# Designs tried in a protein design run: designed miniproteins, single chains, continued (3). Part 107

Each design is a single chain, and the fold is of that chain. pLDDT is the mean over its residues in the fold that is shown.

## One batch from the design tools (miniprotein)

Design m11731
Fold by ESMFold2-Fast:
Structure m11731 (fold): chain A 69 residues (1-69)
Amino acid sequence: AEELIKKGEELIAEGQKLRDDGVAQANAMLDAGEDPGKAIDLAVQATEEANRLIDEGKRLIEEGKKLLE
């Protein structure tokens, strides 16, 4: 149960970091004069992957809580 909650928290943290890093990278690309479409695509890809990790993490936390109840 505790391992499930811990894994869920780790996935949420990874997802949040991935989103933040992706947005920062997209901004750096724009500052470097890269194509705006490429920067947007990078930010979208990072956000979609981040949302996937966050959703999975939330699922694991809820399953862990259910086992403790």
Scores: mean pLDDT 82

Design m11732
Fold by ESMFold2-Fast:
Formats: structure tokens, sequence, C-alpha cells
Structure m11732 (fold): chain A 76 residues (1-76)
């Protein structure tokens, strides 16, 4: 699935940022990547290539992954 590919790529890149970058740079990059992933998913929904429900579920997963990794970086 195209949406599963987007979510998997985001998670992989978020993990890489957490392992390789300084805290502030990692948080910034994770936020930028989550926005880019949201934009791509919304475009796929707009084009009718995926359902609104599938797009919403994929965006929710990206938000959850981003939140989890950012909270880990904040030492909480």
Amino acid sequence: SLLEEIVKEFEKKAKEALETLDKEEAIKKIREMSKEAYDRIQELVKEGKVSAKEGMEAMMRIGEIAKEYIEKLKEE
C-alpha cells in the first residue's frame, strides 16, 4: 500500500534522526517530515487514490510516531 510505504518511510527516517542528530535538529527534522507526510497523504485523498478514512488513519499513525519520538528526545 502507498500509505503503508509513507508511514514506514517516516518511521524509519524519524528513528534515524533520533539516533544520528542532536536533540533540537532531530525534533525539527521529525516535525518537518511529519508535515511533508501529511501533505502527501492529503494530496492522495484529494486525487481519489486513497479513501479519506485510510488517509486519516495514516496521518494519525504519523502523528503518534512523531509525538512518541519527540517526547523521548525531550527527556520525558
Scores: mean pLDDT 84

Design m11733
Fold by ESMFold2-Fast:
Structure m11733 (fold): chain A 76 residues (1-76)
Amino acid sequence: MIQEIVLKAAERISEIPGAEEIARKLAERAKKIKSVEDALKLFKEALEEASKTLSKEAFEEVKRILGEALREIAES
């Protein structure tokens, strides 16, 4: 279920120092996701924000988590 995958990704991202706001936004919008396209748009926005606000290491971790979540959504 797309919403559950996004919520789990948000929980993992919330453990990354400095990424709490990104995680909060993902969790908040997860309940409004109806399609794979909605998830793609949300993840793109999250990655753009992460690239501007987080360290390189934190950004790569967010990118990895969102990539895994996107793969799970596409395979479900």
Scores: mean pLDDT 83

Design m11734
Fold by ESMFold2-Fast:
Structure m11734 (fold): chain A 87 residues (1-87)
Amino acid sequence: SMEEKQLKLVERLIEGLKKAKTKLEKEMLFGAAEVAIAVLKIAESLEELLEKVKEIYKKKGDEEKLKEVEEALEVLRELEREEEERR
């Protein structure tokens, strides 16, 4: 059903966000405060959070962490597409 699909997308987004945040904190990267601030606005700025984390990992050259953040961004894009298709 649509509701089940939507819930799975949200769960994947939350999982990706948690993984990205935890790894960012573990690495003591500059910009962790920006990530934390974005988390406080998660409902309004989840994409901003993921883009900021992506930029940080890209600059660090951490390809594995970058892939995880890109996966989370893709889940967000899937969620946006599902919403648009309902119109």
Scores: mean pLDDT 61

Design m11735
Fold by ESMFold2-Fast:
Structure m11735 (fold): chain A 87 residues (1-87)
Amino acid sequence: MLSKEEQIELLERLIAHLEQLKAYLKEKFGDSPLVKKIVALLDRIIELARQAIEAIKAGDEKEYQRLLEEIRRLQEELQELLLELAE
């Protein structure tokens, strides 16, 4: 099982990676409706990851697990939209 510090580091790396992906998509594909939808989803996942870090710091295990489940669900939606963009 990951330590609290390791969990925070993974979430911070996730946020950084999603911010880079957001910048790449805007630069490479411009301002299409699909890109706007993907960017909005990336922003939502980033916000949930920030909330998950705060839940870890607060020791709120129940909220942390709830936020991880929501992040996982949105990451599945993100993968589907990225595959659509690649077509």
Scores: mean pLDDT 86

Design m11736
Fold by ESMFold2-Fast:
Formats: structure tokens, C-alpha cells, sequence
Structure m11736 (fold): chain A 80 residues (1-80)
């Protein structure tokens, strides 16, 4: 169990578990961003707070923000 490995090296177990979940959420967000990039041809950085405000991007941003909101709600439940 790599969590036990990290705790043995001075890491806080709760913080490690939070970090794991953040990473999982980030990977899912990255998957969604790659889908948008494929459709628009525009490279979008992670996190999505870097997305430029353009008419065509605003439509994708709305869908992305909905996905981000759902993932952040999951993160909030784990954080507390």
C-alpha cells in the first residue's frame, strides 16, 4: 500500500488521501479537456481557469465548468 509507504516517510495520511483524489479528479478533467481540444483544435491548459474568453470557447467552458463543478463537489465531500 503506497499510502502506508508515504506515511512512513512523514506524510499525513489524510493529506495523502486528499492528494490521491485530487489527482484522480485532475485526470478526469484532463480527459474532458482532451475531448474539447480534439473538437475545437485549441490547446486548453489544466486547470481550466486559464481558458480565454471567446464566443466559441464560452460554450465549451459552460460544459467544462459543469463537469468541474461536479468533480469539485466530490473533492469537497472528501476534504470535509
Amino acid sequence: DWVEWAVKRGANEEEIRKTIHIRELTLKLSEYIRKIEKETGIKIPMPADGIESQAKLDAYKAKYEEEVKKKLEELEKLLG
Scores: mean pLDDT 62

Design m11737
Fold by ESMFold2-Fast:
Structure m11737 (fold): chain A 68 residues (1-68)
Amino acid sequence: SLEGSLLVLEAAYELGFRLGLELGAEAGAERAREAVRELGEKYHITPETTEALQAVAAEGAREGGALA
């Protein structure tokens, strides 16, 4: 459902945001992308969905890093 998709995107953003706060924008974004890649492999998520989640997580990390 759209609601379920939005919750997953929100979770990816929150992961990135926390990593950005902890590590800074660039390092946080890199680690968030890697974490999402590993989850995508583990749960057999499509490459397109994984890439979209990586983009959202990286954006979260940039915003979190800006506040650090």
Scores: mean pLDDT 85

Design m11738
Fold by ESMFold2-Fast:
Structure m11738 (fold): chain A 73 residues (1-73)
Amino acid sequence: MTEEEKKIIDEIVEKARAEMERAMSQGLTLEQAFIRAAQVAMDLMDKYNLTDEQRDEVFRKLAELAREARAAA
C-alpha cells in the first residue's frame, strides 16, 4: 500500500471518528454513533473508489476505534 493510499484511509477513519464523536455528543448511543460513522466511511470508500483490500483496512481501523471508545467509557 502506497503512502498516498494510507493517507486516504487515515482521512476516512478520521472523518468516521469525528462523526461518531458528534453523534455521541448529540445523545446517541455508542452503537448508533458507530452505525453513523460506518455509513460515512462507506460513502467515502465509494467516493475514493477503494479496492477490497483498502476497504478491509478501513473496517479493521473502525473496529479498533469502536473498541477504544468502549474502553474509554
Scores: mean pLDDT 81

Design m11739
Fold by ESMFold2-Fast:
Structure m11739 (fold): chain A 84 residues (1-84)
Amino acid sequence: MEEEIEELKKKAKESQEIIDDLLTVSTNGTQLPDEVLQALGEKYMPQAKALAEKLGIDPRLAFQALLDEQQKILEESLKKLKEL
């Protein structure tokens, strides 16, 4: 139904926004001001911290892992949309 399509589109948009934010950090991590890094870190810290604990990695590397996870979520959502 239309509502299911809207729900999947919403999930795809959410994952895309997270991916875009994390790519900004990843690409310019060595050049970004501490203030920007801290703001983005606070926004995604709960998810990144959970992944870091689960994988036994440093939280600084968790943003890369979070990026990969969100890209997979986006792909899955887009696949379901294509099936409809």
Scores: mean pLDDT 72

Design m11740
Fold by ESMFold2-Fast:
Structure m11740 (fold): chain A 91 residues (1-91)
Amino acid sequence: SAPPPELLKQKLDVKIEKLPGKSKVTLNYSRELSEASGTVKKVESGTNEAELDEEELKKLLEALEQLKKEAELLKKTKGVDLSISVTITEK
């Protein structure tokens, strides 16, 4: 049987710019997978942008906090390195 590709590293960078009455969010992500031969292959990366109101931003921050907890569990159980960084700026 062929084992599935092993996820070695996933990076998520979240930039939040707070503006009067709304926030601009930029999400950058990348994944690195290990093939069965031991070759590390970066297969996915992307950028998503959105404008969120205060309630939507609160939900996003709660979701990111939950993802950080799940990332710590995956690192301990499967050796997957998950990096989540959040930067908040105000204008």
Scores: mean pLDDT 73

Design m11741
Fold by ESMFold2-Fast:
Structure m11741 (fold): chain A 101 residues (1-101)
Amino acid sequence: KEKLLEKAKKLLKEAKDQLKQAKDSKKKAIELKKQGTTGDLLLKYIGQLLAAMGGVFGTVKLATRAKELAEEAGDEELAKEAEKLIEEAKRLGKEMGLELK
């Protein structure tokens, strides 16, 4: 149980880091789009958008595994924290999908 809990906490931390990167990249993409979508600005916009999408997928994957390990360890609070992270990442992904049109 202790080893499962340690792994769950590590994965949850990595998931939080991925979600933060996704949010930061989405914010940068929105700011770049406001400045223009020609030449170098378009390439930077696409780069930040892809980074944000990668962070969302990474968060869902890591947080899902953290939730599974937390449930196996019997840590309901950690499992709920992981579930909230999954929900936030899925919401962010949906918002980006709507903007991709």
Scores: mean pLDDT 81

Design m11742
Fold by ESMFold2-Fast:
Structure m11742 (fold): chain A 76 residues (1-76)
Amino acid sequence: SKHEEIRKEVLKKLIELLREYLEKKKAPESVFKKLDEAEKKIDSDIEEAENLINEAITELKLSQDEIDELITKALE
């Protein structure tokens, strides 16, 4: 559906933005691996992809303001 295609594109963009953020913060390899798994699952299991992204965000201990900024950029 068109809704699923938009959702997939937003998740792909969010993963790109998170990767850039992680590189700047020199985050642990485990967080990058979760993003790699999320990217792999976008087309087959979108709910699991979202769960993996949420786990990565949680591990990074991002504030709600930082999360909101990343989501806003992903929607552009």
Scores: mean pLDDT 80

Design m11743
Fold by ESMFold2-Fast:
Structure m11743 (fold): chain A 68 residues (1-68)
Amino acid sequence: MLTEAERRLYEILKKYFPDEALPEENVRGMLRILRQQGDAFLAGLPPHLSDEEKERLRRFLETGEVEE
C-alpha cells in the first residue's frame, strides 16, 4: 500500500499522466527522485500544468509535507 505522501503524489501524477499505469513501486521511486533531484523532476512535468499546480508541487517537495 502507498503511504499518504506516495498516494498524494499518485493523485498528482495521475492527473498529469491519466493514461499511464502507476504501480506502487514507480510512485515510490518518483517520490525518492523528487526529493533527491527536485529541479530535474519538475522540469520533466507536462507543460499543461498551471503555475499554481507547479508551485504546490514545489512546496510539497521543499517541506516534505504529508497532507492529511
Scores: mean pLDDT 63

Design m11744
Fold by ESMFold2-Fast:
Structure m11744 (fold): chain A 74 residues (1-74)
Amino acid sequence: SMEAQIPPLIAQLSSPDPMVVHRAVGELVKLGHPAAYPALVAALRDGDAVLRRVLRERLETTTNPGVRAALEAA
């Protein structure tokens, strides 16, 4: 299910590999599932420089208003 994909993607946000982080952020934003919002908000607020940069890039291209609103409220 979509929900089963979310925990592994959230774990990948902590990867030392920037490519893995980029892919995980892209997939979480694309899924647009509310279960991911707390992790995305926490990553934007408290994440390292790579994670925050990738999230800012995805905010520019996201068409999901719920995902965008959650991240902008961080």
Scores: mean pLDDT 77

Design m11745
Fold by ESMFold2-Fast:
Structure m11745 (fold): chain A 62 residues (1-62)
Amino acid sequence: SPSIDRIRSQIQQISGQLGNISTQMQSNINDQSRYDQLSQQSQQYSDRLQDLMDQYSREVSR
């Protein structure tokens, strides 16, 4: 299904971005301002990943 393929692609992309943010957070553990910004970005991507996983679950259950 094109919708399932799109969701899988977006999950892979966001998972990659979360990995990159995790690495940047570790590198910036002593920079509170940068760490807080990265933490907020991580939360936004995590929320989007959850939405995509919920969409995936709905599509495969149809």
Scores: mean pLDDT 86

Design m11746
Fold by ESMFold2-Fast:
Structure m11746 (fold): chain A 96 residues (1-96)
Amino acid sequence: MTPEERRAEAEAMLRAAAELAREAAEALEAGDVETAMRKMISAMFLLTAAQNVGEGELLERARRALEELKKAYEALEAGDVEKAVEYLRRAAEIAE
């Protein structure tokens, strides 16, 4: 892949992950935990893929967004929906 192709792919993965993180937060606010978890797992997959493709700032953004997503997942597993939503919003802002 060219550097331009890798950057475009990483940016697309980051944008898709941001959208999934926002949708997961909306699902949690609506009480749909199962939909939120599925979207979070998909976002984590995309952020992991973005880390393998991205370089420099994009790699750092993917890593930071994934850390916030992992915190959201742990909060949700603990039943702390409010914290999970906060972490999901942070992940979306970092990935956007």
Scores: mean pLDDT 86

Design m11747
Fold by ESMFold2-Fast:
Structure m11747 (fold): chain A 85 residues (1-85)
Amino acid sequence: SKEDLIKGAKNAIATIKELLDQGDYAGAKTLVRVLEADLRKHIKDEKVREEIAKLAEEAIRAIDEGDTAKANEYLERILEVLEKY
């Protein structure tokens, strides 16, 4: 269900944020990729999939730059997209 999908995404993002707080940037990026792949598998709307893929890519870029605040903003935008979908 959409509710289960959103709950799963919230749990994944909480774990990603925890890894970022711990300085595990490699682990955080891996989970962002896993989250994006899981969402792409379950979302049928192409526009929503493309928007989420873009936000995931921007989150990974922010992590590579060491900007955890920006990464968190992009992850929160993924949740907003899912909630409005």
Scores: mean pLDDT 89

Design m11748
Fold by ESMFold2-Fast:
Structure m11748 (fold): chain A 86 residues (1-86)
Amino acid sequence: MDKILEEMSKVAAKNKDPIEALNLAIEYALERLKENPDDEELQKLAAKGAVIALELSEQGLVSEELLKKAEEVKKKYPELVESFLK
């Protein structure tokens, strides 16, 4: 398993605010993707987080900052985001 995914799972497991955990996961993936844009595991992590954030946004549960990050991921990786919406 990718060390990044394992680290984010540990953040979630500590019962931190799930919205904050989601925000941190997306931010971490986006920051690492600046250095390694072809990292498929980072792309998948960002896309999964973005899908969850976009769905929660329809319920009014996410901040504008988190929604903006999710929209950035959707713009960069639209096919991956669409694959997780299925």
Scores: mean pLDDT 72

Design m11749
Fold by ESMFold2-Fast:
Structure m11749 (fold): chain A 104 residues (1-104)
Amino acid sequence: MEAARAGREGAEAGKSGKTPAQASQGGAGGGAGAGAGRAAGDEEAEREGMRGMREAAEGGKTPEQSFFGEAGGGVGLVAGGVAKVIGDPEFGVEVGMKAAEAGK
């Protein structure tokens, strides 16, 4: 649930973003949620995170915003997976939420 929330917050930040940096932060939040969800076996959290990542990328007003949204999503996915491996999925969610907040 927290991973899905981070993904949605990331998507909103990406849609509202006026800069490539804001789009990148939105994508990272969504990606982190998807990664954490996948690692935890929470199919719904994974889908929500993936949706957030896609919305961040698609919400960009310029090609740069869309590109950085996608790049951030990839980094988030890796961070979420690593959090699972070290036994702390909350760490991945926190990173995603911080990224979403920075994208505001």
Scores: mean pLDDT 58

Design m11750
Fold by ESMFold2-Fast:
Structure m11750 (fold): chain A 75 residues (1-75)
Amino acid sequence: MEKQLEAEVALSLAVMAVSLGDAKTAIRYVKEALELGLEPDETLREIVRQALEIARKNGDEDTAKEAESLLEELE
């Protein structure tokens, strides 16, 4: 279960990043969690939506595009 633990840690870090207003770091950790085999659920989608809103507010077009792409992948 090592990959599952790493995925859960990455997800927790993404949640912290969103709470701190750091959309770029949040998207990075969401991608790491998915690469580690975390199955996308509504909680993950909500984190990506929050990161997208933060990125748009901050004018971070690159992070906003990454978040939009992730939402498309997550259905």
Scores: mean pLDDT 81

Design m11751
Fold by ESMFold2-Fast:
Structure m11751 (fold): chain A 90 residues (1-90)
Amino acid sequence: SEEDEKIKKEADELMEKFNTLYNDLLVKIKQGKATKEDVEKAIKEMESIRNKLKELLSKATNPELQTYLKNQIEVVDYNIKRLKEILEKL
């Protein structure tokens, strides 16, 4: 449907934002420059992206798109969990 096409585009834009945020943070971590505040801000922004993906999932009617969105949410949730583990060690 036209609505499902819009949902897919919005999801792809959210994942691109997620990937940029995550990669920028990983570069800082590798350089030993990441602060606790940097990690906390990234987690909060990733949680916002996750919540937006969940809203898109609630509107999606195509089963393949629903599976895609569920998989993207799992990717974001996994990386939030990993960053929370890093935060505990800072």
Scores: mean pLDDT 90

Design m11752
Fold by ESMFold2-Fast:
Structure m11752 (fold): chain A 55 residues (1-55)
Amino acid sequence: MEEIEKLIKEADKLYEQAVKAREAGASDDEVTELMRKANELYSKALELRAERIRA
């Protein structure tokens, strides 16, 4: 589960960066890219978690 926690932490960090970038007036493209990367990591973490729970 260490790998799952790491993915979630990285995703949270990217989401926080996206929110801060938006508040700082970054472009929609930049914010969207950060959010998309975060969502990809969240999806991967959820998939791995589902696999481990079905032991």
Scores: mean pLDDT 79

Design m11753
Fold by ESMFold2-Fast:
Structure m11753 (fold): chain A 81 residues (1-81)
Amino acid sequence: LKEKIEVIEKNIEELEKDVERAKRQLEEARELVERTKDSPKEERQQALLQLIAAELMDSTLPSMLEAYKKKLEELKKKLKE
């Protein structure tokens, strides 16, 4: 049980770093879309695809992090037994 807690804590640390990276990529993708507003259609489509991918990561990773934190709390409660 304690070993599982340690693994989840490490996964949470890694996910926290991924969440911060996703936030930076989302900001960069938004800037790219703005910069390519007057660019050829193919460049605009590529920028939009990058934005969609970044938005998905930014929305998904925080939810995964929250799920891992909830699981960690459940395991900590079991450890107190």
Scores: mean pLDDT 80

Design m11754
Fold by ESMFold2-Fast:
Structure m11754 (fold): chain A 80 residues (1-80)
Amino acid sequence: SELRLTELFGEFSIKGTATPEQIRELARLLGVSPSYVSRLLKEYAENAKFVREHPGEDTPEVIEARKKAAEAFNKLLELL
């Protein structure tokens, strides 16, 4: 269900984390492996956390983290 996908993505966007059950459900709905979803979610969460923890002037490291977070999120959206 697209509604369930939207709900799971919304919860992840708010909490920045997903349970193993949520990862399995997302993978089933998207038609991919749970390990693939887990990898993309972790890559997004780690880079988004780095950006949040380094507020201020844009450094090359912050710019790269922002880019990696966006790329991981876009890959998840492409599966929709």
Scores: mean pLDDT 74

Design m11755
Fold by ESMFold2-Fast:
Structure m11755 (fold): chain A 69 residues (1-69)
Amino acid sequence: DSLERLLEELLRRRMELEEQRRKALEASRLFGKSYQLYKDALLNSSDPELTARLLKEAEDYENEAIKLV
């Protein structure tokens, strides 16, 4: 039955979309953390050691987020 196959495809697409949404939300959270760390680094630019550490953490979160999208 073509209708049953269509419903199965729609359910599969919906489950895939839900999985993509979960990954997008996690990526958004990680990008948000990365962005906050970049901002903190900018605000603390007078402290080179702290700035270097914050930039490294920001890069790590950004790279993890990129893997999800």
Scores: mean pLDDT 87

Design m11756
Fold by ESMFold2-Fast:
Structure m11756 (fold): chain A 76 residues (1-76)
Amino acid sequence: TLRRDPSLQPLRDEAMVSNDRKLSPAASEALRLNLFEEPLDLARLRELVAQAPESDRLYVVASLLLPAEVARELLK
Protein backbone atom coordinates (compact mmCIF):
# COMPACT_ATOMS: atom_id res chain seq x y z
CA THR A 1 0.00 0.00 0.00
CA LEU A 2 1.34 3.40 -0.96
CA ARG A 3 2.13 5.71 1.95
CA ARG A 4 -0.10 8.76 2.31
CA ASP A 5 2.69 11.37 2.16
CA PRO A 6 1.85 14.80 0.69
CA SER A 7 5.35 15.19 -0.79
CA LEU A 8 4.84 11.93 -2.73
CA GLN A 9 1.35 12.84 -3.98
CA PRO A 10 2.45 13.64 -7.57
CA LEU A 11 4.41 10.37 -7.74
CA ARG A 12 1.39 8.41 -6.46
CA ASP A 13 -0.81 10.06 -9.08
CA GLU A 14 1.59 9.01 -11.84
CA ALA A 15 1.95 5.52 -10.34
CA MET A 16 -1.84 5.04 -10.45
CA VAL A 17 -1.78 5.77 -14.19
CA SER A 18 1.16 3.36 -14.74
CA ASN A 19 0.49 0.67 -12.11
CA ASP A 20 -0.51 -1.98 -14.67
CA ARG A 21 2.70 -1.48 -16.65
CA LYS A 22 5.16 -4.39 -16.58
CA LEU A 23 8.24 -3.37 -14.60
CA SER A 24 11.69 -3.34 -16.18
CA PRO A 25 14.38 -5.66 -14.74
CA ALA A 26 16.08 -2.70 -13.05
CA ALA A 27 12.82 -1.58 -11.39
CA SER A 28 12.07 -5.15 -10.25
CA GLU A 29 15.56 -5.49 -8.76
CA ALA A 30 15.18 -2.15 -6.94
CA LEU A 31 11.94 -3.37 -5.31
CA ARG A 32 13.56 -6.71 -4.38
CA LEU A 33 16.56 -4.92 -2.86
CA ASN A 34 14.27 -2.73 -0.74
CA LEU A 35 12.32 -5.76 0.54
CA PHE A 36 15.19 -8.13 1.37
CA GLU A 37 18.36 -6.17 2.07
CA GLU A 38 19.11 -5.05 5.65
CA PRO A 39 20.77 -2.65 5.92
CA LEU A 40 19.44 -1.20 2.67
CA ASP A 41 22.17 -0.34 0.17
CA LEU A 42 20.88 3.08 -0.87
CA ALA A 43 23.66 3.65 -3.44
CA ARG A 44 22.78 0.40 -5.24
CA LEU A 45 19.05 1.16 -5.00
CA ARG A 46 19.66 4.59 -6.52
CA GLU A 47 21.66 3.09 -9.41
CA LEU A 48 18.90 0.57 -10.18
CA VAL A 49 16.17 3.23 -10.03
CA ALA A 50 18.19 5.47 -12.38
CA GLN A 51 18.52 2.59 -14.89
CA ALA A 52 14.76 1.99 -14.98
CA PRO A 53 12.53 3.68 -17.59
CA GLU A 54 11.11 6.95 -16.23
CA SER A 55 7.57 5.55 -15.89
CA ASP A 56 8.83 2.50 -13.95
CA ARG A 57 11.11 4.69 -11.83
CA LEU A 58 8.20 6.88 -10.71
CA TYR A 59 6.14 3.80 -9.85
CA VAL A 60 8.96 2.11 -7.91
CA VAL A 61 9.83 5.21 -5.88
CA ALA A 62 6.16 5.97 -5.14
CA SER A 63 5.64 2.35 -4.03
CA LEU A 64 8.63 2.25 -1.66
CA LEU A 65 7.92 2.83 2.04
CA LEU A 66 10.89 5.18 2.39
CA PRO A 67 11.17 8.63 3.98
CA ALA A 68 10.16 11.35 1.49
CA GLU A 69 13.69 12.81 1.40
CA VAL A 70 15.18 9.43 0.42
CA ALA A 71 12.52 8.97 -2.28
CA ARG A 72 13.32 12.42 -3.72
CA GLU A 73 17.04 11.57 -3.63
CA LEU A 74 16.40 8.44 -5.72
CA LEU A 75 14.49 10.44 -8.38
CA LYS A 76 17.08 13.28 -8.50
Scores: mean pLDDT 56

Design m11757
Fold by ESMFold2-Fast:
Structure m11757 (fold): chain A 65 residues (1-65)
Amino acid sequence: HMENILKNIKKAFENYLKSLGVTDEEAKKLADEAVKRYQELLKQGKPLSEATREALRYAIEKVKE
């Protein structure tokens, strides 16, 4: 169950970043980093909605640099 959830979240992050104009290659890289952040936040006891939002924010901040 968790494996499928993480796979779906990764694809969602990747597609979102592509919608912002990020290249396929960079979107995949940033989505992987966002998924790792998402897992860290879940381990800290953050709710799913907060973990998703913070992980996306993390990826978006890296695009700005």
Scores: mean pLDDT 79

Design m11758
Fold by ESMFold2-Fast:
Structure m11758 (fold): chain A 91 residues (1-91)
Amino acid sequence: SEAEEYVEKAREYLARAEAALAAGDVAAAALYAAEALYYAGKAFEAKGDILKSTAAYILAVGAEFDATLPTLTAATVQGYIDAARELIEEI
């Protein structure tokens, strides 16, 4: 299904976010976490879960915005990664 394809993409970007964070690339990790959250949102939307879809999209926008900030921390990115993992597990 479309939802399953979006979950696979969300998992792929989550893995990329974790790898980027482990490498110390905080900005890249935030952008990959945003992609994971965006695809999680698309998967929830495909399933008709508008509340979780909306929450995922808000987090994705937040991660993209935070990625532009020179004050972005590894702790902030870990928060987005953890949120993406939890949302993906609920799909």
Scores: mean pLDDT 91

Design m11759
Fold by ESMFold2-Fast:
Structure m11759 (fold): chain A 116 residues (1-116)
Amino acid sequence: SLEEIQARFEELRRQLEELLKKLEEIIEREKDPAFKKELEELRKRLEETLAQLEAALAAGDLETALRQVWELTQLVGETIDLLSRHPESTTPELIELLREVARLLTELGRLIQAYL
């Protein structure tokens, strides 16, 4: 239902906002300029894609919303991959947060697909 989609999106938004904050903290203390730049770009794309997902859902454009869920899923995967190559700059708690965001994205995508 649309109500279930909205509830799942609100949960996803809270977890993604926490993730964006934690990524910003890593960026601020990071000394490796290449890693810092890649992480800054991923954080920016996550923030922009989340805003596009919110706008699509507000407009009732579920096809666009589903595409934004897929884009966020890819970006979260890229973020996990990048952080896994820099274990000195991450925590198990951050990786668990990323996995939780990925789980919520999968669930939201399924709810949107079932409604379409």
Scores: mean pLDDT 89

Design m11760
Fold by ESMFold2-Fast:
Structure m11760 (fold): chain A 85 residues (1-85)
Amino acid sequence: MEEILKKLRELAPAFEEKYGVEFPEESLEEIAEYIVKLKLPESQIERLLELAGRVAAERGRPVRLEDVLRGETEEGLRLIERAVS
C-alpha cells in the first residue's frame, strides 16, 4: 500500500494539470487501497489516474474513488459497444 500510495502522489500532479482537477490526499489513499484490494499491477496506476481525472473534470469536482469506478465502468461499456459494432 505505502509504495503504491507514493507512486500515486508522484503521478497525480501530471493528471491534475492535464484535466484541471485536484487529487486530494484522502482520494489517493482510497485509490491505493482499491488497487491493493484487487491486486492490480502497478502498470494500471496511470490508467486509473487518467480515468479518475477525466470523470472528475466532467463533474467539475475534486477526484474521488467513485470517479475511478465510474471511469472503469464507462470504459468497459465502450469496449462492449465497439465489439458489437
Scores: mean pLDDT 76

Design m11761
Fold by ESMFold2-Fast:
Structure m11761 (fold): chain A 69 residues (1-69)
Amino acid sequence: SILDELIKAVKEGRPQEEIDELARKLVESAKNIKELGEQTKKLNEALKGDPRRDHVLEVIAKAAGEKEK
């Protein structure tokens, strides 16, 4: 899943550009805001204590806002 790839990319310290692309793909793949919220909750728990967590959540929030236009 895109969620699992995103978590793996963050934990492996992959380039920020790859992480941002996966975060945007996660938003685009979500069927609705509820599904995105459930995936965001799983991501937040999986990345607990990771210094990149807040950046990833910010990219998701920005992409979600753009998708709602």
Scores: mean pLDDT 80

Design m11762
Fold by ESMFold2-Fast:
Order: sequence, then structure tokens, then C-alpha cells
Structure m11762 (fold): chain A 125 residues (1-125)
Amino acid sequence: LEEIIKLVEEGIELEERIGELVQQALASTDKDQQLELAEQIKELEEQLRELIEKIRELSSGEIKKLADRILELEEDNISIVEKAIEALKNDDLDQFRANARSLLAGEGSIIQEYEYMLKLLKEKS
């Protein structure tokens, strides 16, 4: 139980850091910087995917069901980052900005799911 709580708290911290990097990418006017930030975001999203898979392995019942949902949302976010990177490579700044804003909305949703999971875990302690 305590190990799962720690992993969930780490997941929230990683999501908040991703949100900060997405805001930096949106504020940048330099394509090389935007691409570097997008690649860093992708790496952190892949770390989150591994973290949620570990939560799933340690979990059962309701917590595992929530972890399954978060994993689906994380895989969607990885796809969005890949689309943002492709848009940058094609000099499509409008499509890049659209995907970056979609990613910010997705991060907010995932944080809410993690916070709900954390609440359930603490109620069982």
C-alpha cells in the first residue's frame, strides 16, 4: 500500500513537470528549442507509462481499474506528443500549438485521476 502511494505521488509530480515543459514549448519562438522540449516531454510520458504499469502490477480491484484507465490516457498523450513533433518537423506551428494545448488538457485530467486514486489509497490505510 505505502509503495503504491509513493508511486502515485511521483506520477503527480511528473505530470506537473510535463505541464511546465509544455508551457515553455508554447512560449518559445525557436523551432529547435520547441523540438528539444517536445522530445523531453515524450521521454517523461514514457517514464509515466512505466510508472503506471508498475502501479497496475502492485494493485488489485478498484485501484487496478483506475490504473488501467490512466495507462490508456498516457498512451493517448504519447500519441499527441508524437503528432506535435511531426507538426514541428513539417513547420506546421498551428498543428503543433493545437496538439500542445490538447496535451495540457490531458495532463490535467490525468492529475485528477491520480488524486482520486490517492484518496482511495489513503482511505484504506
Scores: mean pLDDT 87

Design m11763
Fold by ESMFold2-Fast:
Structure m11763 (fold): chain A 62 residues (1-62)
Amino acid sequence: DEEKKIAEKGDSEEAAKLGREDPKKGMKVATIASELYLETKDEKHRETAVAAAKAAMEALGI
């Protein structure tokens, strides 16, 4: 629910923070935001997906 709310709002800063603190949840935000972008074509969802994924991958060291 937290991940879905962040993705729906398109809050890239909150998504990055969650990805750093909990990479598994960050990747979930990235997945949901990516699906929302495919449906809406709203750049905020693309930016949120990228921010969450980058933060999560950096936290995992990959």
Scores: mean pLDDT 83

Design m11764
Fold by ESMFold2-Fast:
Structure m11764 (fold): chain A 68 residues (1-68)
Amino acid sequence: SSTLREERPSETTFSATGELDEDVTFPKKEETVTATSPGEFTAVLKGSKTTITWSQTAEQKGTVKVTE
């Protein structure tokens, strides 16, 4: 299992490797994401939008958008 945590100052980019669920979101109250799917992922926070990019063997990738 893997966990992502980020703050929203302006634009923050960070990457992690581990497991990511099919549906992961950044809660409004907290900016923590827990993943369980195998692969690697990168999270990018831009203003009012958070993008999580994850991939497994470079073929499987997904993007999640979070709203405030």
Scores: mean pLDDT 40

Design m11765
Fold by ESMFold2-Fast:
Structure m11765 (fold): chain A 100 residues (1-100)
Amino acid sequence: SEEEKKGNEIGQIIKDALLEIYDLFYEANPNDKKGQEEVQKIIDEAEEKLQKALENKDFEEMIKIFKETVEKLKSLADEETKKKIEEIVEKALKKIEEIK
């Protein structure tokens, strides 16, 4: 269905954005294994919540989970990494708006 297609596209955009954010944390401090594990845990928990929202076709909840996850990730980031996260998020949200 059209809604299933939209949900899958939104989910993929969010997943791709979260992966780009993980890569930023790795690039910023490649030797910080504990910080990388904390970032991965936040992303894994977000992906579980996103899967449930997708199953319910709750696109607003998916976007809410994404935004809340981004704020958690930004809280762990330095100022330069925060700016890069904001650019990734803006691009992802633009793609999501085009699907609606």
Scores: mean pLDDT 88

